# Designed miniproteins, single chains, continued (6): the designs that were tried, part 5

Each design is a single chain, and the fold is of that chain. pLDDT is the mean over its residues in the fold that is shown.

## One batch from the design tools (miniprotein)

Design m20151
Fold by ESMFold2-Fast:
Structure m20151 (fold): chain A 89 residues (1-89)
Amino acid sequence: MEAALERIRRAVRAAMETLHEGLSVREAAERYGVSPSAVRTARELLLLGSRMSSALSREDLERVLELLRRLGMPEELLAEAEEAAREAL
């Protein structure tokens, strides 16, 4: 679980640098030691989150879970997140 969570943290940090500092996906991926596809997936997750500030739909939740799965989040944590979100909705 540690390796998967660390990879997700690096991908999210890389994605934040592309959004806040204007780095290219490739430059951010090289800086944080993640794949360009992981940076793009994390960017989609962050951009989706920023649009959801006023309303959380079931489709948005399912997309968030898909993006986290693509980033390599363990199935146990995905199930926990889905259950918590279902309770909050």
Scores: mean pLDDT 74

Design m20152
Fold by ESMFold2-Fast:
Structure m20152 (fold): chain A 80 residues (1-80)
Amino acid sequence: LSPKEIEELKLKKTLYEGFINSTRYIIERLKKKKAELEAQGTPEALAKAKQIEEEIKLNEENIKKFEEEKKELEEKIKES
């Protein structure tokens, strides 16, 4: 790999790190909202908490995908 190609891979890695950090921030906010709804204990609040739990799972799956992409980029950079 050329120095230019390595630099482009590093930029892509930085973008995925940004996506991971942003998604983790979203998950933490969702966890707080879920806890607040669970504390209310009404059927309506518990139903919303369950929806938020599913949203958390989707965001955790997104992090896993971003981590895999980042790992592939890191390995390619290390090979250089």
Scores: mean pLDDT 86

Design m20153
Fold by ESMFold2-Fast:
Structure m20153 (fold): chain A 62 residues (1-62)
Amino acid sequence: GEAEAGARGDAARAYLAQKGKELSTMPREEAIAYVRETYGLPEEDAELFVEGYLSFAKAAEA
């Protein structure tokens, strides 16, 4: 791969934007657990990830 890091970042962001809507409908703890299991992230990274996406989604919705 030539642009694996950049391409993966963009693909991950797009994929997670779709999941962000579903995450906004579940409790924060459940969303964190889902991200941890789905992406294999440590709890700290999963928390930041979910928090960032939920904040982005809510800001756009508001």
Scores: mean pLDDT 66

Design m20154
Fold by ESMFold2-Fast:
Structure m20154 (fold): chain A 112 residues (1-112)
Amino acid sequence: MEEVRRLLAEARRVLLVDDNELMLQTLAEALRSRGIEVAVATTGAEARRLLETEEFDLVITDLRVPTGTGAEIAALARERGIPVLSLASPEVAKEIGADASISKGGLLALLT
């Protein structure tokens, strides 16, 4: 919890990745209400393009592993020194090399 709060407090621009468009919009709006700039992606390919063309302070992702999506985005973020917050289970967070994990409901509770 402390690590998640620190990451959010230090973030000015976030890449938010989720294949559920409604949840993506809800989380993006909550983050923006705190003065955080949010770019959104519904696919790993979109997230990769945004990471290659724009600068972010934090990546928040609900992309599950299998290899090739969540792990690739986490690796690309790490190469750029960008911390990764996972909205998936702690097991998936560990597999993709995330810095911290929180549930979607837990994140919304912190932001509201």
Scores: mean pLDDT 77

Design m20155
Fold by ESMFold2-Fast:
Structure m20155 (fold): chain A 84 residues (1-84)
Amino acid sequence: MKKIAVIIGKVTDPEVKEKAISFVKNANSLGFEVTVFATKDADPELIEELKRYGAKVIEVDSVEEGIKLAKEMKPVAIILFGSE
């Protein structure tokens, strides 16, 4: 199974939120295991939406922690939406 890691920080742009949702939905539909690393600044409604599309969500204290944990998974891709 191929893994994709997505890091979600503070996202204020609605277009970026739509891109994050679309990315996770499409990746999951293509058979990728999507893990989302969400910072405390992440929009709870966005995170709940990503869970509905099959993402596993892990809370992290920072984008840097999320990237570190994502690298340990050896994913085929790491995608970042937003910042701390």
Scores: mean pLDDT 82

Design m20156
Fold by ESMFold2-Fast:
Structure m20156 (fold): chain A 69 residues (1-69)
Amino acid sequence: SESELARLIMAASILAVGAELLGDKETAQKVRELIDKAIELYDQGKLDEARKLANEAVDLASKAIREAE
């Protein structure tokens, strides 16, 4: 659903800030690029593809935070 996509984008955005604050600025930028691509896919009506990228963004940011000190 659109609500699920919005939740994933919000989660990825918050986690990207966390990664950046922990010193992983490069991963934070990559996460933001995935979020931007997910939004582009949503604008094209490709909701399933958008949700997949948003979920990949959450996973990437979560991994960076887990691997931080």
Scores: mean pLDDT 85

Design m20157
Fold by ESMFold2-Fast:
Structure m20157 (fold): chain A 71 residues (1-71)
Amino acid sequence: DLVEFLRQLAELARRQAEEARAAGLPAAAAYAEELARLAEEAAERGASLEEFRERVARLREEHGAAVEAEL
């Protein structure tokens, strides 16, 4: 069930964002928050797995440099 998977992913990503924030990793926290939001939107819209993967790939491109600089 794709919708259930996306909801679980959103919950996991939200927890990762909280942990990253507590660890002083704001770029990682921002990425995780955006991932959670993206998964929630995909679940609500009934998006395809392909559409979701494409959006995640773009998110990684947008946030990758900031996360790498933080590490």
Scores: mean pLDDT 83

Design m20158
Fold by ESMFold2-Fast:
Structure m20158 (fold): chain A 91 residues (1-91)
Amino acid sequence: MEKLAELRERFAEQVRAEVEPEVADLILTALENWDTDPEVAEAAIEQLSRLLGVPAEVVRNGIQAARLTLRAEAEGLPREEIERRVEELRA
């Protein structure tokens, strides 16, 4: 549990380094509220879709891929296996 939270914080720092703060905040909001408050997660996905100019489905798949990656890292799966599972979501 705590290892997953630590990995999520590391991911949050990485996302904030790669994209603008407002985009990072929306990505993290969708990720954090995925299981606990789906309405908040969906609202963040809709805003990201509008801000990035991509379909909401593409944004949703990206957030789901990030969730899968973080869970797999917390479970100790190798990076190569995580990459493979993320690629399955792209198909």
Scores: mean pLDDT 74

Design m20159
Fold by ESMFold2-Fast:
Structure m20159 (fold): chain A 55 residues (1-55)
Amino acid sequence: SELNKLILRLIGLKLRKIGVELDLRWGWISREEAERELERLRKEIRELEEKIKSL
């Protein structure tokens, strides 16, 4: 179902967010790269959560 696909995507985005935060904490990526990626991920997560709520 579309709902299941959206939920799986949401889980994937949240896992990516954790990965970016860990990479930043361990110094594997720059703060600037982490901030750009986290901003993008937060926006996508918000939009996807709103879409799921509208179903």
Scores: mean pLDDT 86

Design m20160
Fold by ESMFold2-Fast:
Structure m20160 (fold): chain A 59 residues (1-59)
Amino acid sequence: KAEEYAKKAIESKDPQEAVIYAAKAVLLDPSLKEEILKALEKKDKKVAEAVEKGIEILE
């Protein structure tokens, strides 16, 4: 399930959806944080930054 959320976060074009799915993935499996952030940074630095901040706030 965590990997499914990670996939949805990376594939999402909506920054808000990316943050929500990434937060869920990291909440279930913290080891996925680095992979998600790296993949998002390749697509859009701004989305990656929003996701990183979202994870810190949400847990």
Scores: mean pLDDT 75

Design m20161
Fold by ESMFold2-Fast:
Structure m20161 (fold): chain A 72 residues (1-72)
Amino acid sequence: MEKQLEADILVALAEIYLSIAKLDLERGNFESAKEAIKKAREVLEQARANGAPESDIARLEKAIKELEEKVK
């Protein structure tokens, strides 16, 4: 159950970073938003390595891609 607990925490952490990125984009803080997106990506890959559900991975990947398009 350790890997599952770690995966749950990492999914939640990725969601937190995506929320930070969205808020930073709304404020026009593009550099901060880019950093938050980068952190979300790093944490998502750790979640995948720890066996996070594919549905969570797919949802978070989609959200990351959508935010990356906005910070171009």
Scores: mean pLDDT 83

Design m20162
Fold by ESMFold2-Fast:
Structure m20162 (fold): chain A 100 residues (1-100)
Amino acid sequence: NEKLELLREIREVMEELGASPEERAALEELEEAIRNGASNSEIARLALRMTYFVAHFGDNFFGELAQKAKEGKVRESDVIELLRKILEALKEMLERKKKL
């Protein structure tokens, strides 16, 4: 399951960054939704909460995906792309931290 593999990598990077109990709880809720076969729109809404932890609000993709989630039009490819963008942002934050 590509979504669960991406979420596992996200969790590992967030733990290295010093994830709070609240951030870990959000990840656990997202993992449970994916495992329980929640809709792509519901998964996207939960995953979009992760953007608050990475502060990457300038990407038009996040705004467009939030609108699609409201309309129930999110596809699995949209979820995978969102998780990849979150992972890339977190890896960049970790790399910057390691250079300090």
Scores: mean pLDDT 77

Design m20163
Fold by ESMFold2-Fast:
Structure m20163 (fold): chain A 62 residues (1-62)
Amino acid sequence: DKEKEEVEEELQKLLQPRLSKMSLDKANEFTTKVLELLENFEKMSKEEILKKAEEILEEIEK
């Protein structure tokens, strides 16, 4: 699925600069929540998935 691969690539780009500032536990929490979000890929737009992923990341970083 090309569009799903594109979303996954954009999520990696979003996560990379923050990984050096995150604990392994927080990185795993983000990954788990993003996988749950991707299960709804067919019900959500690419833009909505990326927005929700950013919101999840911000909450985890608090």
Scores: mean pLDDT 74

Design m20164
Fold by ESMFold2-Fast:
Structure m20164 (fold): chain A 66 residues (1-66)
Amino acid sequence: SARAELEAFARALEAELFARLAETHDDAERRALLEEAYDRLLEALRRLGDEAGVAELEATRARAAA
């Protein structure tokens, strides 16, 4: 299912992100990694046709940046 695919993708992305964050001490690089993770997850949601998920994640990113 689309939800199961998204969950698997999100878990893999989270593991990759945490591994990369553990290797850096630069705040600007950490922000870049987080932004990359958001973009990759949004792209996955769009490919799955999860319009509600796209809207929710975009709102979450906007709140985190505020």
Scores: mean pLDDT 76

Design m20165
Fold by ESMFold2-Fast:
Structure m20165 (fold): chain A 70 residues (1-70)
Amino acid sequence: GPAAEAAIRRGEEARAALSPEQAELAREIGDTLRAIGDALDAALAAARANRETLSEAEMQALMGAAIAAA
């Protein structure tokens, strides 16, 4: 949506102003944030799909893993 497009454009403008070393660091940060987001999405999808079959202990473990991944 418009907010995501504005954030991407702001990121592209900021990236264009970076040194090569800063651009590489920005890429590494971006890759790390994407991995964290993917792990959180997977944990939430698993919790939602199996909510009725998960014990309280299993839910606590899953939530702990999701928090650690975020």
Scores: mean pLDDT 71

Design m20166
Fold by ESMFold2-Fast:
Structure m20166 (fold): chain A 98 residues (1-98)
Amino acid sequence: DLEKELEELRKLIEEIRELLKNNADLSEILSKVRILLNHTESLGLEETPSMRKIKEIIDQINKTTDPSKTQELQEELRKLTPAFLEEVERQVEKRENK
C-alpha cells in the first residue's frame, strides 16, 4: 500500500527532526537515517545530492576504525540530515498528489 508507505516515511522524517532538535545521540539519529534511506530506495525515490552524500558518509562510517574520524563523519551527517529530510519530504508530497 503506497499511501501507508508514504505515511510511514512522513512519520520517520518527523521522528528524525525531533531527534535533531533534542540533540539526541548521534547513533540513534544514524539508525533512523539508515531506515529512512532503505525505505526511499525500496519505494524508488530519486537519489538527490544530499541522499548521495549521506550514503557516502554512512559507507565511510562503516569502514573506519578511527574514533576521531567516526566523530567527524557523524557531525557531517548531522549537518546534511535536514536537507536530506526536506528532499525526501518533497518527493513524498509529489507522490501523494498522484
Scores: mean pLDDT 82

Design m20167
Fold by ESMFold2-Fast:
Structure m20167 (fold): chain A 69 residues (1-69)
Amino acid sequence: DLQARLDALRGEVEARRAQALANIPKASEINAKNLKGGEVDPEKIRKNAEASLPGAYEDLLAARVAALA
């Protein structure tokens, strides 16, 4: 059942995006601590991570849909 596979894949992609978005604040905080110094802006790191996530997951979904066609 192709429809069921597509629905499952969409659900997985959405779940991964939700988890990644929820973890951005923690990831940016850890990254700032590890890098140390005034050169690190955790707000900028967080914003860049947020901006990249949706595109990457949308591309993955599109590629998997094309592969299943």
Scores: mean pLDDT 63

Design m20168
Fold by ESMFold2-Fast:
Structure m20168 (fold): chain A 70 residues (1-70)
Amino acid sequence: SMEEAKELFEEGKKLFEQGKYAEAAEKYLKVIIFYDPNNAEAIELLARALEKLGWLATAEHYRKLAAELK
């Protein structure tokens, strides 16, 4: 549901702020896979979390995808 997607999104932001980048990425990925695959904001935040984890090539892929979605 949209409510569950919003909750996952906010949990991800909180985890990112705490430096828990892998856990944040997991929350954003769940939003994209199960609720809204075209959510540019969630994809951008996933890319940012992946960059913090050192997964630079994967992060670049998602940043480009988010840019195409706006």
Scores: mean pLDDT 85

Design m20169
Fold by ESMFold2-Fast:
Structure m20169 (fold): chain A 61 residues (1-61)
Amino acid sequence: SKEEIIEELRRLREAETDPTLKAFLERLIEGIEKEEDEEKARKMYENGLATLEALRADRAA
């Protein structure tokens, strides 16, 4: 559900120490909270996680 997605993203934000990734997660949570369509929210979550992984890889290099 959308609520479960938001809760998971909040946990990821809480555990994140990189300020850029933390800001990205904050924006992603805000976008999903604003989205009324559950399918669009899920797509935002999936795309957001892929982007987060790419950003983590870039910042680890």
Scores: mean pLDDT 81

Design m20170
Fold by ESMFold2-Fast:
Structure m20170 (fold): chain A 68 residues (1-68)
Amino acid sequence: MEDEEIEKILEELKRLVEEGEEAGETASELAKEAWEAAKANTPEGLEKAKEALRKLKELLEKKKEAAE
């Protein structure tokens, strides 16, 4: 279901935003991008939201690796 896919993305996004709230502007920008794409409620929007979510996860992982 389309709504179920979007709900999953939004739930993961909330988790990553909470973890990335201290991560800075890039993480916030990616979170907004994913949110806007998910709100489009289209197959293309869903794919863009997934890609933005993936980039956000990678960004947070890199920041954890860079932190001492």
Scores: mean pLDDT 68

Design m20171
Fold by ESMFold2-Fast:
Structure m20171 (fold): chain A 100 residues (1-100)
Amino acid sequence: ATMSGGGEFPEGSSLTLSGTDSTVATKSMGWNAQAEGEVGKHVASISADGSTTSYHPEVQGRWTISKDAANNTYYLDMKDLQPSDRALYWLSTLGPGVEV
């Protein structure tokens, strides 16, 4: 059933995404987003040592990427969620992850 109305925020005001990848602990990692009908884009990235981060301008200042090196777990702390933030999200390695 399609509800027409004042709109509910399905996810509330904040959300933390987490992903674990022990196979790529030495590579730079990023969170990607793909909205319906759009191409996938990188929204946040972190270097293998956790010292360097970068963000898409649309999320800069609202979201934070972090790494738990002990557990090879990557987090995206998403604050001030907006309807425009609705997308599929996934972790990936960032190029150039030079696989030798």
Scores: mean pLDDT 66

Design m20172
Fold by ESMFold2-Fast:
Structure m20172 (fold): chain A 67 residues (1-67)
Amino acid sequence: LLEPLTPEQQAQADALRAKYDAEVERFNKELDEKVKRGEISPEEAERLKAIRYTAARLLAVGDELDL
């Protein structure tokens, strides 16, 4: 069922990973901006970043596993 990726399929997989990475980066940037505004503490921002990284990694794996 799982065949080796062709170069085109590998490029599509790389693009999907880049998409999730970009979404995580935008989320982290928004948290940093909220810290600068005093809306949340730096400690809370660090916790939310850790949660988001875990969720983003699970979503990326889920896309490959059809979860």
Scores: mean pLDDT 69

Design m20173
Fold by ESMFold2-Fast:
Structure m20173 (fold): chain A 74 residues (1-74)
Amino acid sequence: MEEAEKLREEADKLFDEGVKALQNGDYETAAKLFREAIELYEKAVELKGEETSEDVRRIVAANLLLVGAEYLAS
């Protein structure tokens, strides 16, 4: 599960960068970062073959923030 762990760590970094961009009012960058984080979280779950409650919470949080960032970037 080394590849799944690496993807999850990369997704966490992108998520954190997205949150910082969102707080700074850089909504376009935030939306891009959250979208990339979601893709990596989903790939990590696929490789692992198992979705934990923590995985669900991360993906849901990223999707909610993505929708907010896209709305504010419009």
Scores: mean pLDDT 85

Design m20174
Fold by ESMFold2-Fast:
Structure m20174 (fold): chain A 61 residues (1-61)
Amino acid sequence: ELLDKLSEKERERFRITLELAVRYGADLDRVADQLAKTYGVPKDEVRKALEELRARREAEA
């Protein structure tokens, strides 16, 4: 998965950032670009993960 390339600590920070972005209605493209640069992961995959996380949170809650 996307997070398999990250350490446990980095995965935790990454996840927190995704949740905050979704919670505060941040610009998902901008957040994806920042996370892609910080963690060395593809921006497109991060953006899709953000959109899926938002959809899943709404469906699960």
Scores: mean pLDDT 73

Design m20175
Fold by ESMFold2-Fast:
Structure m20175 (fold): chain A 88 residues (1-88)
Amino acid sequence: MTKEQLENLAKKIEETLELIEKDKEEIKKRLSKEKAEEAEKLLEELKKYLKELAEAVKKGDYEKAKEYLEKVLEKLKKIGEIVEEDEA
């Protein structure tokens, strides 16, 4: 993996964070207070792991980048489950 590929991945991660911030606002409007608070906590954890993933990628630490990517996907799944329950 080249430095250019790592920089491109970091940029895409930053763009994903911006989309998550927009979705957070919409999610909070549609959910009950309790579910909105739970989703907010999951989104903050997701943002933390995405920042750590981006930093690991920039440092060339692929092992750490993989670990943080797995955590990001886990948090995204939980947020999706909360949103799906609200639609049901």
Scores: mean pLDDT 71

Design m20176
Fold by ESMFold2-Fast:
Formats: C-alpha cells, sequence, structure tokens
Structure m20176 (fold): chain A 60 residues (1-60)
C-alpha cells in the first residue's frame, strides 16, 4: 500500500512535468526508469499513468 502510494505520486510528477515543460524525452525516461525499478508493480504504474492522462484530457 505505501509503496503503491509512493509510485502514484512519482507518476503524477512525471506526467505533470511532461504537460508543463513539454520535455517528453526526460519525462519518458523517468517513467521507464520507474518501471524498470518496480517490475512487479509495472501494471499498476501503467494503470495510474493512463488514469492521470485521461483526467488531463478531460480538462479540455
Amino acid sequence: SAKKKELEEKVKKIIEELLKTKDADEAVKKFLELLDENPDLADYIKEVADKLMEEEDKKR
């Protein structure tokens, strides 16, 4: 539970950086590093990223 919360916050920051700075290369690199460091939670990390991107799209 605590680990999942930590990962969720890290994913939020990565997506926010991507949207704010438009530095896609750096944000993508951080995201891939997070997946590599947490292979057992990769599905969760991807699901959180999808949800956050969907919420961003709804802001339009």
Scores: mean pLDDT 75

Design m20177
Fold by ESMFold2-Fast:
Structure m20177 (fold): chain A 61 residues (1-61)
Amino acid sequence: MEELEQRALEAIRAGDVETAARLAAEVARLYGKSNNLSPEETEKLVEEAVAHVRRLTEAIR
């Protein structure tokens, strides 16, 4: 998970929205699985993480 988070941060800093969104979704899915969240809760986290990282990538640059 930490490696994926580091890659997501690097993608955000590089302005690579598509890579950042993909990695954010992957981190959110792993987080949901590790914390025994329901599939519905995990999908909501994925949606929120993707939306957040898209906004963050635009705002930081």
Scores: mean pLDDT 76

Design m20178
Fold by ESMFold2-Fast:
Structure m20178 (fold): chain A 76 residues (1-76)
Amino acid sequence: LRKLDEAAEAYKKAIEINPNDAGAYRELGNVYKERFKLTGSKEDLELAIKAYKKALEINPNDTDARNELAKVLSLQ
């Protein structure tokens, strides 16, 4: 959990510096997804969905973000 929280803050900071960093949004989604798997937090699931959707808005060809979004949507 501690390492995932630190990773989330690092990616949030990257997004503050470059709001069009699709990769940072995808990685932030991955962090929230892993936190959800460990804790069952529905808030983290919703945050993961939001982050992946934002990554795809910036880069529609991100197949990893698309595949991960489909997976987390199935967990709702």
Scores: mean pLDDT 84

Design m20179
Fold by ESMFold2-Fast:
Structure m20179 (fold): chain A 90 residues (1-90)
Amino acid sequence: DLDAASKYLRDFFDSSPLGLSASEVAELLLAEIRATDDPAVRESLRDLLLTILDSMGLTDLRADVDAAVAGDEAAQQRVIAALREAEENL
């Protein structure tokens, strides 16, 4: 439900800035997207992942995000690798 999605996002943001890199945050988001049966939660987590990618200048990875959400491990590794490279160059 939307209340659960909002609570998850709030709790995630409350913990994420304290020690997680963008790539580690993305790995957790993809794991949760695959675990959830709630389409509203999945959409909110996907939008959060896309926001993280956009904040890092990675605007062309939408197709890889969609493939990773669908269970493509190679696409997930491409998204994570791009985030790690962007983190190294910050």
Scores: mean pLDDT 73

Design m20180
Fold by ESMFold2-Fast:
Structure m20180 (fold): chain A 74 residues (1-74)
Amino acid sequence: NAEAWNNLGVVYENLGRYDEAAKAYMEALKLDPNFEDARNGLLRVVTVHYDKLSPETREQAKEFLKELEKDNEP
């Protein structure tokens, strides 16, 4: 469920594993696009911890957030 993915993201973030944290938050948002905690977690990781992310994860997170912004409530 979305809550479990968000919790996993928080755990990875606390461990300094920001790549895995970003991916976990994205999975939570795929299940529930309006999950504010997961959206805030992803935004925090990609802004505060940007330099800790792989180029692949940066691109995936950027495109994912762009899609959510446009299509979150069709």
Scores: mean pLDDT 80

Design m20181
Fold by ESMFold2-Fast:
Structure m20181 (fold): chain A 71 residues (1-71)
Amino acid sequence: GPDSIEELKEYIKELKEKIEELKKKIEELEERLKENPDDKELWLELEELEGLEALLEAEVAFLEKVLKKQE
């Protein structure tokens, strides 16, 4: 686990990179939905990715609070 400040910073960085990848996938799905607004499978995929993004952003926010307390 992230036992040092440096390890915690690296883990936060990795999570932020995963969030940016998810944002790109969400943007791609939003563009597909503009052309296919009645595609229920695309709407489900969008909802699932948005839920995962929210979860990871909450984890980053928690870890940044932990980092602030250690500094």
Scores: mean pLDDT 84

Design m20182
Fold by ESMFold2-Fast:
Structure m20182 (fold): chain A 68 residues (1-68)
Amino acid sequence: SAAEEALELIEKAGVYAVLGRYDEAVRYLEKALEVSNAPELLRKAIEAARKGDTETALKYLREAAKQE
């Protein structure tokens, strides 16, 4: 389902954010935006990831996952 695909992409993005690989994290989040039920939270996660703010990015990813 689209929700399952979104969750997999969100999980991948979270892993890359923890590794400090923010460009990869953003790429997975942009893909997740196409299938996610929580686009607002994913956009906030992308902004945090672009700033290198892993803690804030992960917070928004966890909230987005709950909306799927």
Scores: mean pLDDT 87

Design m20183
Fold by ESMFold2-Fast:
Structure m20183 (fold): chain A 99 residues (1-99)
Amino acid sequence: SAMLEKIEELLEKIIEAAKAGDVDKMRDYLAQLGEAVGELAATGSLEELREAARLLEEFIKRIEELKEKGEIDADIADEIISVLRALRAYLLARIARLE
């Protein structure tokens, strides 16, 4: 899925920006991620929604690990985790309505 590939690419770019301490780029990528997740939730298959939720969970864990190692500033990591958790909750609610 082109949208799943875009979501994964945006998640990687968020981590790169966060490691660099580039809060402006990180926030721009988070906004783009929110738009991509919203589009997928409206147009995607149930399998694509499940895969997007899985990717978000995987990246939340990865960011928590980077925070624990001090590779990302704690405040930056917490902002990203909060957004990713909200997007994942949105997808899980959408999946529950389609099952």
Scores: mean pLDDT 91

Design m20184
Fold by ESMFold2-Fast:
Structure m20184 (fold): chain A 64 residues (1-64)
Amino acid sequence: SAMEKEAKEYEEKGKELFEQGKYVEAEEYYQKALELAPENKEIRENLLEAAVKVLEEAVKKVTK
């Protein structure tokens, strides 16, 4: 479907941003993908991984 294709495009963009270390932007794109495919376990796992990286970077900036 069109929604499945759009979800995959957002997921792929999120993966590109994640590889670039742009974790906040990656999280935003994974969230958009999950809105279109809420049952997709892979997108949920990728979103969680990006969110963890965002928190890790935020903690490093606050604690140093």
Scores: mean pLDDT 83

Design m20185
Fold by ESMFold2-Fast:
Structure m20185 (fold): chain A 78 residues (1-78)
Amino acid sequence: NLEEIAQDLVSGLSSLSDAAPKVLANKLKEEEVTEEQAQELKNNLGKLDEEQASHLLTKYIFGTSLEEVNQEVEKLLS
C-alpha cells in the first residue's frame, strides 16, 4: 500500500510537514511507482541518518526522480 509506505517513510522525520505523507503518496501514484520500488526507497533511506533521509525525501517530493534518489543513497554509502 503506497499510502502506508509513504507514512512510514515520513515517520520519525520531525522536519517534514504533516502534509508530507499525502504529498509523497500522491507523487508515488503519479510516477506509477510500484509497491516494490517504494519499499526499495524506504529500505535505502533507512540506511541513512535522519538528516540525510529527510533531505533526499524532500528532494524526491519536490521533483527529483526515484532513480536519482537511489543513486545518491549509493554515493552516501560508498
Scores: mean pLDDT 79

Design m20186
Fold by ESMFold2-Fast:
Structure m20186 (fold): chain A 96 residues (1-96)
Amino acid sequence: SAAERRAEAQRLRDAMLAHIDATLPPEVKELAKRAVDAFARLLSQLQAGDELEVETEPGTGLVKRVRFSRPPTPEQQALIDELEKAVEELRKALEK
């Protein structure tokens, strides 16, 4: 159901934030939280008939890839772009 999907999205968000707070250095926590926030906003912009496939990185639980069943709207594309930028900035910070 829609309520079950929202509850699961909240659980995933909370789990990701908890993992970020437990595992990542302070310098990258802001970037990681920005990625989680962009992902949560993307989930909130899903419309009826939209299907979202989420692939998470093993061990971290962070979003690795997001796919739509249809072409995204301009608003959804902007959120995808924001998420991709946040993840790339996080990756660069973790390479140090």
Scores: mean pLDDT 67

Design m20187
Fold by ESMFold2-Fast:
Structure m20187 (fold): chain A 91 residues (1-91)
Amino acid sequence: SIEELLEEAIRGVEEIIRMLREGAPAEEVLRKAVEIEERVFSFPGAPSEVRLLAIQLVATATFLAMGWMTREQAIKRLEEILRELKELLEK
């Protein structure tokens, strides 16, 4: 279900935030972000809002890996993505 997809995405983003706080390499964070995006995009009928958040997730992880964004900036953006995913789940 779409609810289960949202719950999986929420757990995935929470895990990425934890990984960043614990000093995980940017490459591992990017791999996890891509796994979440692939899951969202392979899900039939995934809402456009969820797809956009998955794109923003991978973009954030990519910018971090490129050194274009600090870990603190990445965590802040991921917390915003997490909030938006939770809002979609509560609708």
Scores: mean pLDDT 89

